# Designed miniproteins, single chains: the designs that were tried, part 108

Each design is a single chain, and the fold is of that chain. pLDDT is the mean over its residues in the fold that is shown.

## One batch from the design tools (miniprotein)

Design m3591
Fold by ESMFold2-Fast:
Structure m3591 (fold): chain A 61 residues (1-61)
Amino acid sequence: GKEELEKEIEELEREGVRAVIAGDLATAARLQREIAKLYEELGKHEHAARLRAQADALLAQ
């Protein structure tokens, strides 16, 4: 349900922060895209689009 999706998003966001701190930008970008897919499942398409743009920016560094 919605609550399960929100919990998964929170866990992936924590993993993404850890990946950025570790300098693993490829993993951070992958996690950000996974989070974007979950936001689309919640109907938050604009939020998902912003996350994908941020993931692309991480890979451009």
Scores: mean pLDDT 84

Design m3592
Fold by ESMFold2-Fast:
Structure m3592 (fold): chain A 85 residues (1-85)
Amino acid sequence: MLKKAEELIKKGEEAFKAKDYETALKYYEEAIKILEELDKNSLLLARAYLNLAEVYKKLGDEEKAEKYYKEALEIYEKAKQEKLA
């Protein structure tokens, strides 16, 4: 499953570069669903949330962009705390 999530993120990044934001959105959403089931604090999940936030920003959905940006930041903060604890 992890390899499938990585492949979906790559496909999303390729769609984003092609400016096919709707296709990028679908790939990132599928990757996030897989990664949330595997590890809710993974750095790969944080990357997927950041990529999803960029897609929503390009689509003009600032509210969703901010939501997913915050989700990514929360994962990064938890990763920091785990190293300090």
Scores: mean pLDDT 81

Design m3593
Fold by ESMFold2-Fast:
Structure m3593 (fold): chain A 60 residues (1-60)
Amino acid sequence: KLAELTEGELETLAKSLSETEARVLRLRVLEGLSQREVARRLGVSVATVSRHVRRIEEEV
């Protein structure tokens, strides 16, 4: 689902998300990072990233 977003949809979605969720979305979709790599970049657990990804997917 996230990988299918257009650039315009991605920007619109990012504006409706929290700062952390918007960062997770950009790192996953635009940079193609794994959940583990996103967790490392943000200094959070993989479980936290997985929770954010699931919440973002519910908005799509």
Scores: mean pLDDT 74

Design m3594
Fold by ESMFold2-Fast:
Structure m3594 (fold): chain A 98 residues (1-98)
Amino acid sequence: GTPLHEAARAGDAEKVRELLEAGADVNARDSEFGSTPLHLAAAAGHAEVVELLLEAGADVNAKDNYGLTPFDIALIMGHTEVAELLLKHGAEGELKEL
């Protein structure tokens, strides 16, 4: 992943802001699972980082290599606050009616 992937996974909101201001690609996909920084923040439950990425233009409905959106991942991981944030930003997912 990129430095933005690592900062998003760690919940380092200050580092996320610095990297985005430096022109980091908010929608970069990693080579492992095709995950965006938003997928990693959602998986870890980092609501502040999720909000920062969405404000920077992250694709709320980006699909990883398994067809999962950040919303699907938040639901699987039990991060209700993150799932609610993603819904407010127009999130869709295969699991929302299950």
Scores: mean pLDDT 84

Design m3595
Fold by ESMFold2-Fast:
Structure m3595 (fold): chain A 96 residues (1-96)
Amino acid sequence: DLGAELLEAARAGDVERVRELLAAGADVAARDENGRTPLHLAAEAGHLEVVRVLLEHGAGVNERDNNGLTPLNLARRAGHEEVVAFLEEQGAIDLS
């Protein structure tokens, strides 16, 4: 399952694997059991380069998980200031 592999690669910060999976047709909007997209997982983990790649491939910057949290909310809660700043530059808004 390319979507499940993309979610794991994004959470792990594996930039090269993320690029390979997206090139192979993985759904950038794939969701885990909590409704989290690859962008949510990368943002929560502070993986700025993965965040950049996912947004380049059309990831929804303001997508909400099952708890109503956006990637910006997760990055801010985790203290990943560079990811917060980058997401805000890309039009992310605080929806929580």
Scores: mean pLDDT 88

Design m3596
Fold by ESMFold2-Fast:
Structure m3596 (fold): chain A 94 residues (1-94)
Amino acid sequence: PSGLTPLHYAARTGDVERVRELLAAGADVNAAAEGSPRRYTPLHLAAEEGHLEVVRVLLEAGADVEAKDGFGRTPLDLAREEGHEEVVEVLEEA
């Protein structure tokens, strides 16, 4: 398996309601994609894609803003690389 959880997919697609459902069902907010060389958390994917509301929901659920992917990048680094200014602001304040 790629190590991607349903929460990774919901975060990547910006499906806010699915993110909330999965977290309520006990999904690990900080799950790293163990089968992937990138080792992305859901917060990395939401930040890279610019899904502001998903970023907020994950942060409220206790997502680790300092989590590093397999290349040493944080969600903030990915948001900056992709130019998602509102996500950058939220992550800098977290």
Scores: mean pLDDT 84

Design m3597
Fold by ESMFold2-Fast:
Structure m3597 (fold): chain A 74 residues (1-74)
Amino acid sequence: AMAEEQARLYVHKARRALAAGDYETALSYAQKAVELDPNSPLAPVAYRIMAEAARKLGDEKTAEEWEKKAQELA
């Protein structure tokens, strides 16, 4: 489905940004992935990327909340 394809693309972009140390961009792309398909098997992956990016940006509380969300969706 189109939404699943777009979500997968954004998860891929988020992973590349995270690997490059571009944490704000990684967060933005991962957020877009969950917006497109919040009930996807990719949603836990996107939330884990968001959590790691948030932690790297110094927002530990938000990172912990997204880690919990990823666990609930797994």
Scores: mean pLDDT 83

Design m3598
Fold by ESMFold2-Fast:
Structure m3598 (fold): chain A 91 residues (1-91)
Amino acid sequence: VRELLERAAEEARKAAEAAREGDYEKAIEHIKEVRRLLDEAVELDPSLAPAALRALGLILAALGHLHIGDGEGAAEDLERLAELLEELAAE
């Protein structure tokens, strides 16, 4: 589980970088990988469900910012997502 959360945090940081660079397609691909890794982590450890719901909120906020062309707003949401995932991985 920890390795999945660490990988998800790394993907979230890559998504934030892509969003800042204006590469929204690349940002979305990294967000999809974060979602996949989170779903896998929750399947292995259902006690992560409340934290995964908070992470989903940040994912949806980031996608909303990308939809309206706000790459900086998306990057801020994605950096918060990475911090949350890093905290969960550290225990």
Scores: mean pLDDT 86

Design m3599
Fold by ESMFold2-Fast:
Structure m3599 (fold): chain A 91 residues (1-91)
Amino acid sequence: MEVKFEAKGEKRPTVTVTVENVDADAVIGTAKSKSTGRVYRGAAREPNGTITLTFPEPDEIEKVTVEAWEFKDRPRLVRTLAEKEVKIEIK
């Protein structure tokens, strides 16, 4: 299992999360704003995929959480894959 984070702040903060070798139906990434506390979500439908989270307005990201989910019988959280604090300052 490998989780890679890439964070860029140019006009709107964008966090790209790449996930490899996960045994799950889907991977869901969530990012939390420091200023508003709002949570933004993105999903990769395949275990080996890229999740891109783009904030609609300039903001500072507090935390990115990556979770593995199973949808076989009902949506179920399998495990948290990674959690990382990210500081992005917009230029």
Scores: mean pLDDT 62

Design m3600
Fold by ESMFold2-Fast:
Structure m3600 (fold): chain A 96 residues (1-96)
Amino acid sequence: LGDELMEAAAAGDLERVRRLLAEGADVNAADVFGVTPLHLAAKAGHLEVVELLLEHGADVNAADIRGYTPLNLAKIAGHEEIVELLLKHGALDVEP
């Protein structure tokens, strides 16, 4: 059920993300490693998808099994605009 949302977020498919959320997909769905749609969109550099997920109540401080947050992944990937957007939404700058 959350698998399609995670796939769409990783791909940057903004319309598919919007449609899945409208159909009741859990914005905070996590896989077995604690990875959420927000982690995948932030890592991939999909700014508009990150904005849409945050608008729908995505947990900006969700940590995967290694302790990595969406902010950590955006920083590692060098996506400066996403880093700034996450910080504006209350992301904590913490080391995993």
Scores: mean pLDDT 86

Design m3601
Fold by ESMFold2-Fast:
Structure m3601 (fold): chain A 82 residues (1-82)
Amino acid sequence: SLEEVLEEIRRIEEEMLERVKELEEKLKAGEISEEEAKKKIQELTYEGMRRAYELLREAGLLTPEDEAAFARLEATAAALRA
């Protein structure tokens, strides 16, 4: 159901948010650089969106807009690595 998919997406968001908070704390403590933190946060955002995209596809809820959004995130992650 839509409710079950939204609950799973919420869990993914909570997991990603905690990992982002850890990176922000490391940045504030001077343990990582600003550029490194930015790169890792973007990688986490991409990973979270990919997992959500897969859940939507499995549930038959995937839209063309979701596909376009995912493709843009992939391009952003690739550009970050370049």
Scores: mean pLDDT 78

Design m3602
Fold by ESMFold2-Fast:
Structure m3602 (fold): chain A 104 residues (1-104)
Amino acid sequence: GSDLGKKLLEAARIGSLEDVKVLMANGADVNAQDAFGRTALHLAAISGHLEIVEVLLKNGADVNAQDKFGKTAFDLAIDSGHEDIAEELEKAAKASGQKIIRVD
C-alpha cells in the first residue's frame, strides 16, 4: 500500500537497513516515489547508504528512474560525493541493458 511505500522512502533516507528489509518483505513497492519523483534508491544514494542501495537493487529497484529534475540515483550519488554508490549504480545500469553500443 501507499503507507508502506512512504515508510520505505523514510527508512532508505534515514539509513534503517532492517526497516527497508522488513517493509519490502511486507510488499512495499520498491519503486514508490515521493512528491519530487524520488524513489528509495534516490534517497539512499543521496544519504550515502550503500548497503540499502545494494538491497534495493537486488529487489528490482529501477536504476533509471528519474526525479522531477531528470536526475537518476547515479546523478545524486555523484552530486553528493558518494563514489562507491555511483560505481554500484553504474554496474547495475550496465547489467540491466543500458549499454551504449559504440562503433569501433
Scores: mean pLDDT 83

Design m3603
Fold by ESMFold2-Fast:
Structure m3603 (fold): chain A 95 residues (1-95)
Amino acid sequence: MEEIREEIRKVLDELTKLAEKYGLADSAKRFREAVEEFLDIATPEEAEQLLKRLKSLLDIAKNSTITDPKQKAIELEELLGVLEIYLVTLKMKNE
């Protein structure tokens, strides 16, 4: 579990740096806080699924053909929003 949590934090650090580059520091901070809260209650399998989705999002963001900074910021904000909804859905299943 700790190894998965460390990998998640590593991916979050890369996502945060990318988001800050495009003026989304506040959105990245909020998302990071949501992930940290989720990890406090997550099972090993749920944490692994989250890591896979985070890596996928980072790959999409890095390999995107979008070169315009404004459009890139919109893409990143949309991707972060989808993951926040996913985290809320996982929390509801554990209630």
Scores: mean pLDDT 77

Design m3604
Fold by ESMFold2-Fast:
Structure m3604 (fold): chain A 101 residues (1-101)
Amino acid sequence: LGLTELHRAAEAGDLERVRELLAGGADVNARDDLGRTPLHLAAEAGHLEIVELLLEHGADVNARTKYTARTPLDLAREAGHEEIVELLLRHGADEEGILLN
């Protein structure tokens, strides 16, 4: 089975449940059957505060899906979540081509 409770809470926008699960030792970088992490689902769904919380707990900002090699940044851009795009870039998300910081 792919989805953890952390995946479901992140996708649903349940900030308090995400907080509880992370405090309880949930794997912030757990991957579903498609290779998606909770960060992918929160970024795609537009949940800015959950994206921030996951990153604070060591979420891999550059995690890639298994079949399409999509990052949380890719999903946020496609969904039009500009504030999440900016937040992910601030936390070291790779842009196509060159990384200079």
Scores: mean pLDDT 84

Design m3605
Fold by ESMFold2-Fast:
Structure m3605 (fold): chain A 59 residues (1-59)
Amino acid sequence: GPKLARAVKDYTGKKPEELSLKKGELVEILLEIGKHWVVARSLETGKIGIVPKEVLEEI
């Protein structure tokens, strides 16, 4: 099934490719990029972007 995670804190993207998230926002992890970043889709907004893995906790 889909790999789900929750944002543990607010995150504001610093570049256009980055995904901004609010604390508690649910995401689907689409791909892990190295040790520190993931490609995720917000389940609330439908937006896709890269986000630091440390911002997310898997459900």
Scores: mean pLDDT 87

Design m3606
Fold by ESMFold2-Fast:
Structure m3606 (fold): chain A 81 residues (1-81)
Amino acid sequence: LDELLAEGLFKYLDKDGDGYISREELIEYLKEEYGLSDEEAEAAVDKVMEFDSDGDGKISFEEFLKAYPVLSEFIREKALK
């Protein structure tokens, strides 16, 4: 189930259809969907970007699958209440 959710979210965020998510795309999604502040969204994305092996500022699908549990936990902590 978590893999299916991660796949669906990845495809939704991949605006360019190039198989990568940008930092800015993920920040805007978290702010709009979960009501996170700029600071909270940036902190969440920083954790996801730690999985960017190439340091190119973009997350591949495989890297996103690895990062998704960490992102999901962060959202649960910040979106609770």
Scores: mean pLDDT 74

Design m3607
Fold by ESMFold2-Fast:
Structure m3607 (fold): chain A 63 residues (1-63)
Amino acid sequence: SRRDELKRRILELLAKGPRTAAELARELGVSQSTVSRLLRELEEEGLVERRRVGRTTYYSLAE
């Protein structure tokens, strides 16, 4: 599905390094709300983790 394709692309981008939801939205050509929802799903699945650096939230592949 389109959602599964986007989730795969998010994981591919995060494999290259940590990114913000806004950066992922820009690179994928979708809304930040769409990316944020998919990131929550991936975090619930244990595939992605989030961390704050100052006032910015970064996402990365879970270890």
Scores: mean pLDDT 88

Design m3608
Fold by ESMFold2-Fast:
Structure m3608 (fold): chain A 95 residues (1-95)
Amino acid sequence: MVKRGKYADWSDDELYEYILSVAGDYAPEIYGLWLGFDKNKNGVISFEEFLEYLTKYEGLSEEEARARFREMDKDGDGYIDLDEFVAYELERLLK
């Protein structure tokens, strides 16, 4: 069983409205990506969820997936929360 994030009990509409409020025009793309990673809707992306997605669907190695996870997991707690995810994806989409 994985850690539950602050937004785990939020509806899909509440999550989308929150992302819209912080990401503006990028909200649909970021929301879609979040749903792809947070498959069990626990409000965080665990390393296991991240590894499974990147190795199964993107064809990345475990080592490459781990490196990318560490880049996004800025607080080092072993989970990517919604705020970390939105901030990272906004930076990627703007550059």
Scores: mean pLDDT 72

Design m3609
Fold by ESMFold2-Fast:
Structure m3609 (fold): chain A 61 residues (1-61)
Amino acid sequence: ELGKLFVARQDFTAKSPNELSFKKGDKIEILANGDQDYIYARSLTTGKEGWVPRSKLAELE
């Protein structure tokens, strides 16, 4: 998954400063594997980085 592009399936608002906010349709690049629930990623739309819930992302075809 590291280095792969994903697309946001729905909007997400960060609940902590370590999380990344994004909008549905944003392109997300995986920077580091996390656990089964979260990954560390960067938004290609905003350039910001943070933890994102895996359930909010889909692999970019």
Scores: mean pLDDT 77

Design m3610
Fold by ESMFold2-Fast:
Structure m3610 (fold): chain A 68 residues (1-68)
Amino acid sequence: SHELSDKLFMAIANGEPLEVLDRLIAAGADLSAKSRLGLTPLELAEKLGRKDQAEHLRRAAAERGQAV
């Protein structure tokens, strides 16, 4: 949902642990959603240098067949 995707973007921006990302992804956060900046969750993580989050999001998207 939009709410879950917004929470995912906030978790990435705040550098939250991967466990927080996993809970949001498991709850149905859309990995293809775009932020107000036009960035996907993966693109935001990469822009912020969140290496662990970026790799985790890339793997999660591949497992779900979603674009990132």
Scores: mean pLDDT 82

Design m3611
Fold by ESMFold2-Fast:
Structure m3611 (fold): chain A 62 residues (1-62)
Amino acid sequence: AAAPGLARAVRDYEARRPDELSLRKGDVVEVLETVDEDWVLARSLATGEVGLVPAEVLEPIP
């Protein structure tokens, strides 16, 4: 399970649904909730938008 904290997008991700968050490689997000093993709820620090992103596109920032 992902710990709450900051993470960085390792690649671009384009939202496929209105509840998903689009990210560009290098974007920093606040991880709000681990939904399951594949998805997290995150907030973009650049835009303040909240949405679902695949866990695989994020790496934790220590």
Scores: mean pLDDT 79

Design m3612
Fold by ESMFold2-Fast:
Structure m3612 (fold): chain A 76 residues (1-76)
Amino acid sequence: DIHEAARNGDVETVKKAKDKNAVVDGETALHLAARYGHLEVVEVLKDDKSVLNGKSAKDLAWEYGNPEVYEILKDV
């Protein structure tokens, strides 16, 4: 499950996922990685521009105190 992998920082499972932009419970894997601060997962998924419930992945990174994730996403 790509969403569980993103939440736990399992980069290898995220890389193997067939649909990296799948939405579950209103969030993509990138949204979860940004919220939980998993930098390597964010690097793999950073091309996902989805805005769900009014929030992009960089919005979640800022809100949850993950400035390193915000730095990766701000210019992508």
Scores: mean pLDDT 77

Design m3613
Fold by ESMFold2-Fast:
Formats: structure tokens, C-alpha cells, sequence
Structure m3613 (fold): chain A 83 residues (1-83)
């Protein structure tokens, strides 16, 4: 649902800002997630937003500084795949 996608985008932003190894990359992922939130508010396609959300999660997994960050991003990715 749209509500579940919005919660996933919120969690992605929190995980990127907390766990990405580089603040610039953290900010880039967070800004992309904000763009996806705006797309949903403007009536964008939920399936397309889910695809882009999965791509951002893959990017976060590549730059996660800690095992905890990687684990939490992987858990979120699995939940998003089920949407």
C-alpha cells in the first residue's frame, strides 16, 4: 500500500543518514527518497516507486559502514520486495 511504501521511504532515510559511510552519499540517498515521497503524493505509480526504492536500498547496502547498518538495510529490502 501507499502507506507501507511511505514508511519504507522514511526508514530508508533514517538508515542512510545513520549508517552510510559517507555523509554526501547519505544525503544523496535521503534526497532521492524525498523525491520518491513527492512522486507518490503527486499520484505516481506505486510499482515504479518500489523499484526505485529497491535500487536506493542496494546503494545503501554498498556504502553501509557497519554490520548493523547492512543487516537493517537488508531487512528493509526484504520487506519492500514483499510490497
Amino acid sequence: SREEILEALKELKELALKYAADPRTATAIALQAIGLELDLELGGDEAEVIEELLELLDRLLEVAATEEGRRRAEELRERVEGL
Scores: mean pLDDT 87

Design m3614
Fold by ESMFold2-Fast:
Structure m3614 (fold): chain A 111 residues (1-111)
Amino acid sequence: SPDDILSNPVLPERLKAKIKEPLPELTDLDKELLIAARNGDVEKVKELLKQGANVNARDALGRTPLHLAALYGHDEVVEVLIENGADVNAKDIHGLTPEDLRKNPVLLYED
């Protein structure tokens, strides 16, 4: 399957991200969730998840709401997202997990 190819351990994680199929279209709720997570707006995150926003939605860089909350140091948003089923092992297009972004704030300037 495509997942079997992408899970091949001989391929670098960054290369796997680059060769994957186009990302599915984001809903307006998914886009607002990504923005709220980046901004640390806990109440807005909770509201959007209750409205059916995808907790594992991905932006153009493959970043989930959990990646953005971790990157910007919003611990309370991180906790809410994890409680709502966020994938703590999700990798962006660079093969980075939310924890990798949390540990290295110099990645804030990554394009």
Scores: mean pLDDT 72

Design m3615
Fold by ESMFold2-Fast:
Structure m3615 (fold): chain A 101 residues (1-101)
Amino acid sequence: MAEAEAEGGEAAGEAAAAGAARGTGAGAAAAGVAGIGAAASAWLAGRAAGDEEAAREAAERGGRAALRAARGGAAGGEEGRAAGEEGGREAAEAARRAAEA
């Protein structure tokens, strides 16, 4: 289950993991994790349904949302947190609906 990291989540995943090791802070890490988790869930759902393309699109959108959240969280925290949380959730939900899983 650790292989749920699709292309879209890699940069944000590394940033979140490195940030945790450096003590970057809970706000940025939480926002990044929310986006990554959403993308991972969508990717898994798409694979289970056999709809790899829908899963890939969701992972890409989730990864972008997570990356934006991680960057925004590092810069100011407040807006990046909210934007990343909602962006990641919407991307995952759209992908899951497309995958019908």
Scores: mean pLDDT 52

Design m3616
Fold by ESMFold2-Fast:
Structure m3616 (fold): chain A 129 residues (1-129)
Amino acid sequence: SDMVLQLWQAAANGDLATVRRLLEEGLDVNAVQETGTGPITAADALMEAAREGHLEVVELLLKAGVDVNAKDKDGRTALHYAAEEGHLEVAELLLKAGADKNAKDKDGKTALDLAREKGHEEVVKLLEE
């Protein structure tokens, strides 16, 4: 099914109603969807929602059981993307859901390193605690 692709697009757009509908229609959060650019999962939708700051979509995906610590091809988690973009409330929610703040991407960078590089002072303060 193309449900994971639809989930990814809805998550990118902050379309909470579509995310909710797809989960209620029985989307398997562990399903792998093959695409022309490689496989995607519900974790990729979580990362996109986190990157865009869509707090309610992030919350719904975490409640549905999406792996908060899943890594993409670059070794990045949802917390890396929230921190790089300065989305404080998303970063707080991910940490409460069990996100590993010490996870390193393929460049050896933590979420804290990315927040510091971008000057997101409130996210830096959160991740130093």
Scores: mean pLDDT 90

Design m3617
Fold by ESMFold2-Fast:
Structure m3617 (fold): chain A 70 residues (1-70)
Amino acid sequence: SEIEELFKEFDVDGDGRISLIELKNYLESKGKNPTIEEIKKAADVDGDGFIDFEEFKKLLSKPEWSFLLD
């Protein structure tokens, strides 16, 4: 799965979680400028600033974030 492969690229320590800061930095490298709050809202996260695989899939299910698969 492309989504699983993309998640593994961010999950460098293999704990099944990625940082919101890591995701924001990646998005900035793609010419996007989202706030941490926009990322939180899109992924529906409320915690320690990390995204698990289910939250990541939820983020990518939104049309405005599907560019992450490109």
Scores: mean pLDDT 72

Design m3618
Fold by ESMFold2-Fast:
Structure m3618 (fold): chain A 60 residues (1-60)
Amino acid sequence: VSEEEAAKLLAEDTGIPVEAALWIIEQAKEVGANPELIRKGILEAGGTEETAAAVVEAVQ
């Protein structure tokens, strides 16, 4: 899954702009964020399990 594809899914689920979603994903990748923490954060923000899995794959 590409970072742009994951950002689009995250934006659709949470209502944030795609540019903001992409920035969040790029920052998570830059700091080497924990995949389990990423999944939990996305679900708590109103994202789906599918979106969480896509973002985790995009940041690895």
Scores: mean pLDDT 81

Design m3619
Fold by ESMFold2-Fast:
Structure m3619 (fold): chain A 59 residues (1-59)
Amino acid sequence: MAEHYLLKGLVYYQEGKYEEAIEYFRQAVSLGYERAKELLAETLEKLGKFEEAKKYREE
């Protein structure tokens, strides 16, 4: 279930483990969970990867 990956990503994000959070958010996006794109972009911004984050914020 895509929501499972989203929830795991949120747990790692709250713990400050942004690299691990990205992995789970990528899985959620690949399963069609569009909300995970915004969370992936926010997590990339936490790591200073603004150019990569823009790709997930584009409509």
Scores: mean pLDDT 79

Design m3620
Fold by ESMFold2-Fast:
Structure m3620 (fold): chain A 99 residues (1-99)
Amino acid sequence: MDGDVEAVKAALEKGWDVTARDEEGLTPLHRAARAGHKEVVDILIEAARKQGKLFELLLAVDKEGKTPADLAEENGHTEIAERLREFIEKAKEAGLKPV
């Protein structure tokens, strides 16, 4: 249930911005969550923490106004959707608010 884990890791090692958007307004986290790639989701979350962009990544919306958690839920990946929402709540508890 992993996507291209090695390619994602290689891109992050090169300083790739985890909040970068494609032509559909999707971040890598949107794509991984929609596809159900749990291991890729976990790697992207850790990279976002290291880049100080965790909340930005978790709350990013696509062109239809959907977050990565919304896309996971819509595609039947309920565990990923719940995990992403839990990261948002834990970040709020730690006082790490986006503004």
Scores: mean pLDDT 76

Design m3621
Fold by ESMFold2-Fast:
Structure m3621 (fold): chain A 90 residues (1-90)
Amino acid sequence: LGDELLRAVIAGDVEGVRELLAAGADVNAQNGLGYTPLHIAAAQGLLEIVELLLEAGADVTAKNDNGLTPLDLARMHGHEEIAELLEKAL
């Protein structure tokens, strides 16, 4: 169920993400490594998808299996605007 949302985020599919969230997809779904949609969007620099996930109530404090938050991944990958947006959502 949440794996469809995770795949849409990996693909950078903004409209697919919007439609899946509207259909009741779990915004905080985790893959086998503890990554949420917000972790993936932050790591990949997908600003519009980050904004959609935050609007849908994504947990900004979620940690993956490596103990990393979406903010940690945004900083690690140099996505400064996303890092600032996530800091404001804390």
Scores: mean pLDDT 87

Design m3622
Fold by ESMFold2-Fast:
Parts: structure tokens; sequence; C-alpha cells
Structure m3622 (fold): chain A 59 residues (1-59)
């Protein structure tokens, strides 16, 4: 989960919001969370914040 959240941050920073959403969904699934991030693909800043929260939860 932490590794996937870090990959999501990198993808969002690179402007690849679709890959960032996929990494976030996989990270959430590994943590047992059923979360939809598709609505965030227009805002990479929100994707980065979501990834940071998932990374914090995985610790």
Amino acid sequence: AVKLAEEAIKAAQAGDTKSAVKYLEEAAKELGLDLDFSGLEKNPELLIEAAKKLKERAK
C-alpha cells in the first residue's frame, strides 16, 4: 500500500492523473478500503493529498 501511494504521488506530479487514480485505488484495496478516486483525476493536488492520507493510514 505505501509503495502504491508513493507511485500515485509521482504519477500525479508528472501530470499522469489516470495512473495516479489507478495506484490510489490499488493502495486503498490493499488497505481494505473501497474508495473512488476517479472524480479527482482533474485535480492532481487532491490526488497527491489522497495518496499522502493512504500512506499515513498504511503506517
Scores: mean pLDDT 77

Design m3623
Fold by ESMFold2-Fast:
Structure m3623 (fold): chain A 112 residues (1-112)
Amino acid sequence: SSADLEAALKKMEKDSAEVSSEEKLLEIANSKKVNKVQKFYLAFRFFDKDGDGYISAAELRHAMTSLGENLTDEQVDEMIREADIDGDGQVSFEEFLTMMASKENHDIITRA
């Protein structure tokens, strides 16, 4: 699983290098031609304004909303609690992907 995620990240990094703006990255992320992991990576990168590899709870909620996920504040808080092992209120990209993969096992993952 980690090897598959690392390979997907390397491909997304190459694809994102060919775009000139964060708005274009979100457009590509919402395209039907990219998988969910690529969409999550592009959304995470867009909201990681500091480039430190972490996003806040508010940024995570905005990322999920941008991907078409209708999550309640309680669901976002639960996801952050599960992902934020360090208890600092911030989520790394690896924790974000692990959380999303876990939720896809319980939610409807096929939409079209």
Scores: mean pLDDT 60

Design m3624
Fold by ESMFold2-Fast:
Structure m3624 (fold): chain A 68 residues (1-68)
Amino acid sequence: SEEKLKKALEIVDKYKPELIKAIRDGNFEEVNKILNKIYEEIRKETGKIPKEVLDYIAKLFDDEIKKL
């Protein structure tokens, strides 16, 4: 459980730079593509998407949208 959460958060962090760029560019199509890559890799590695991952992604959106 803890190891799976750590792996899931590491997957988010791997895509974080390209996700932030897509948010800043206002490219919602690219945002959706990146989110799909994140969710698919998490499902493949850990089986389900932890709520903590969804909260982390929501915080990334809130932080970047506030700067737009």
Scores: mean pLDDT 83

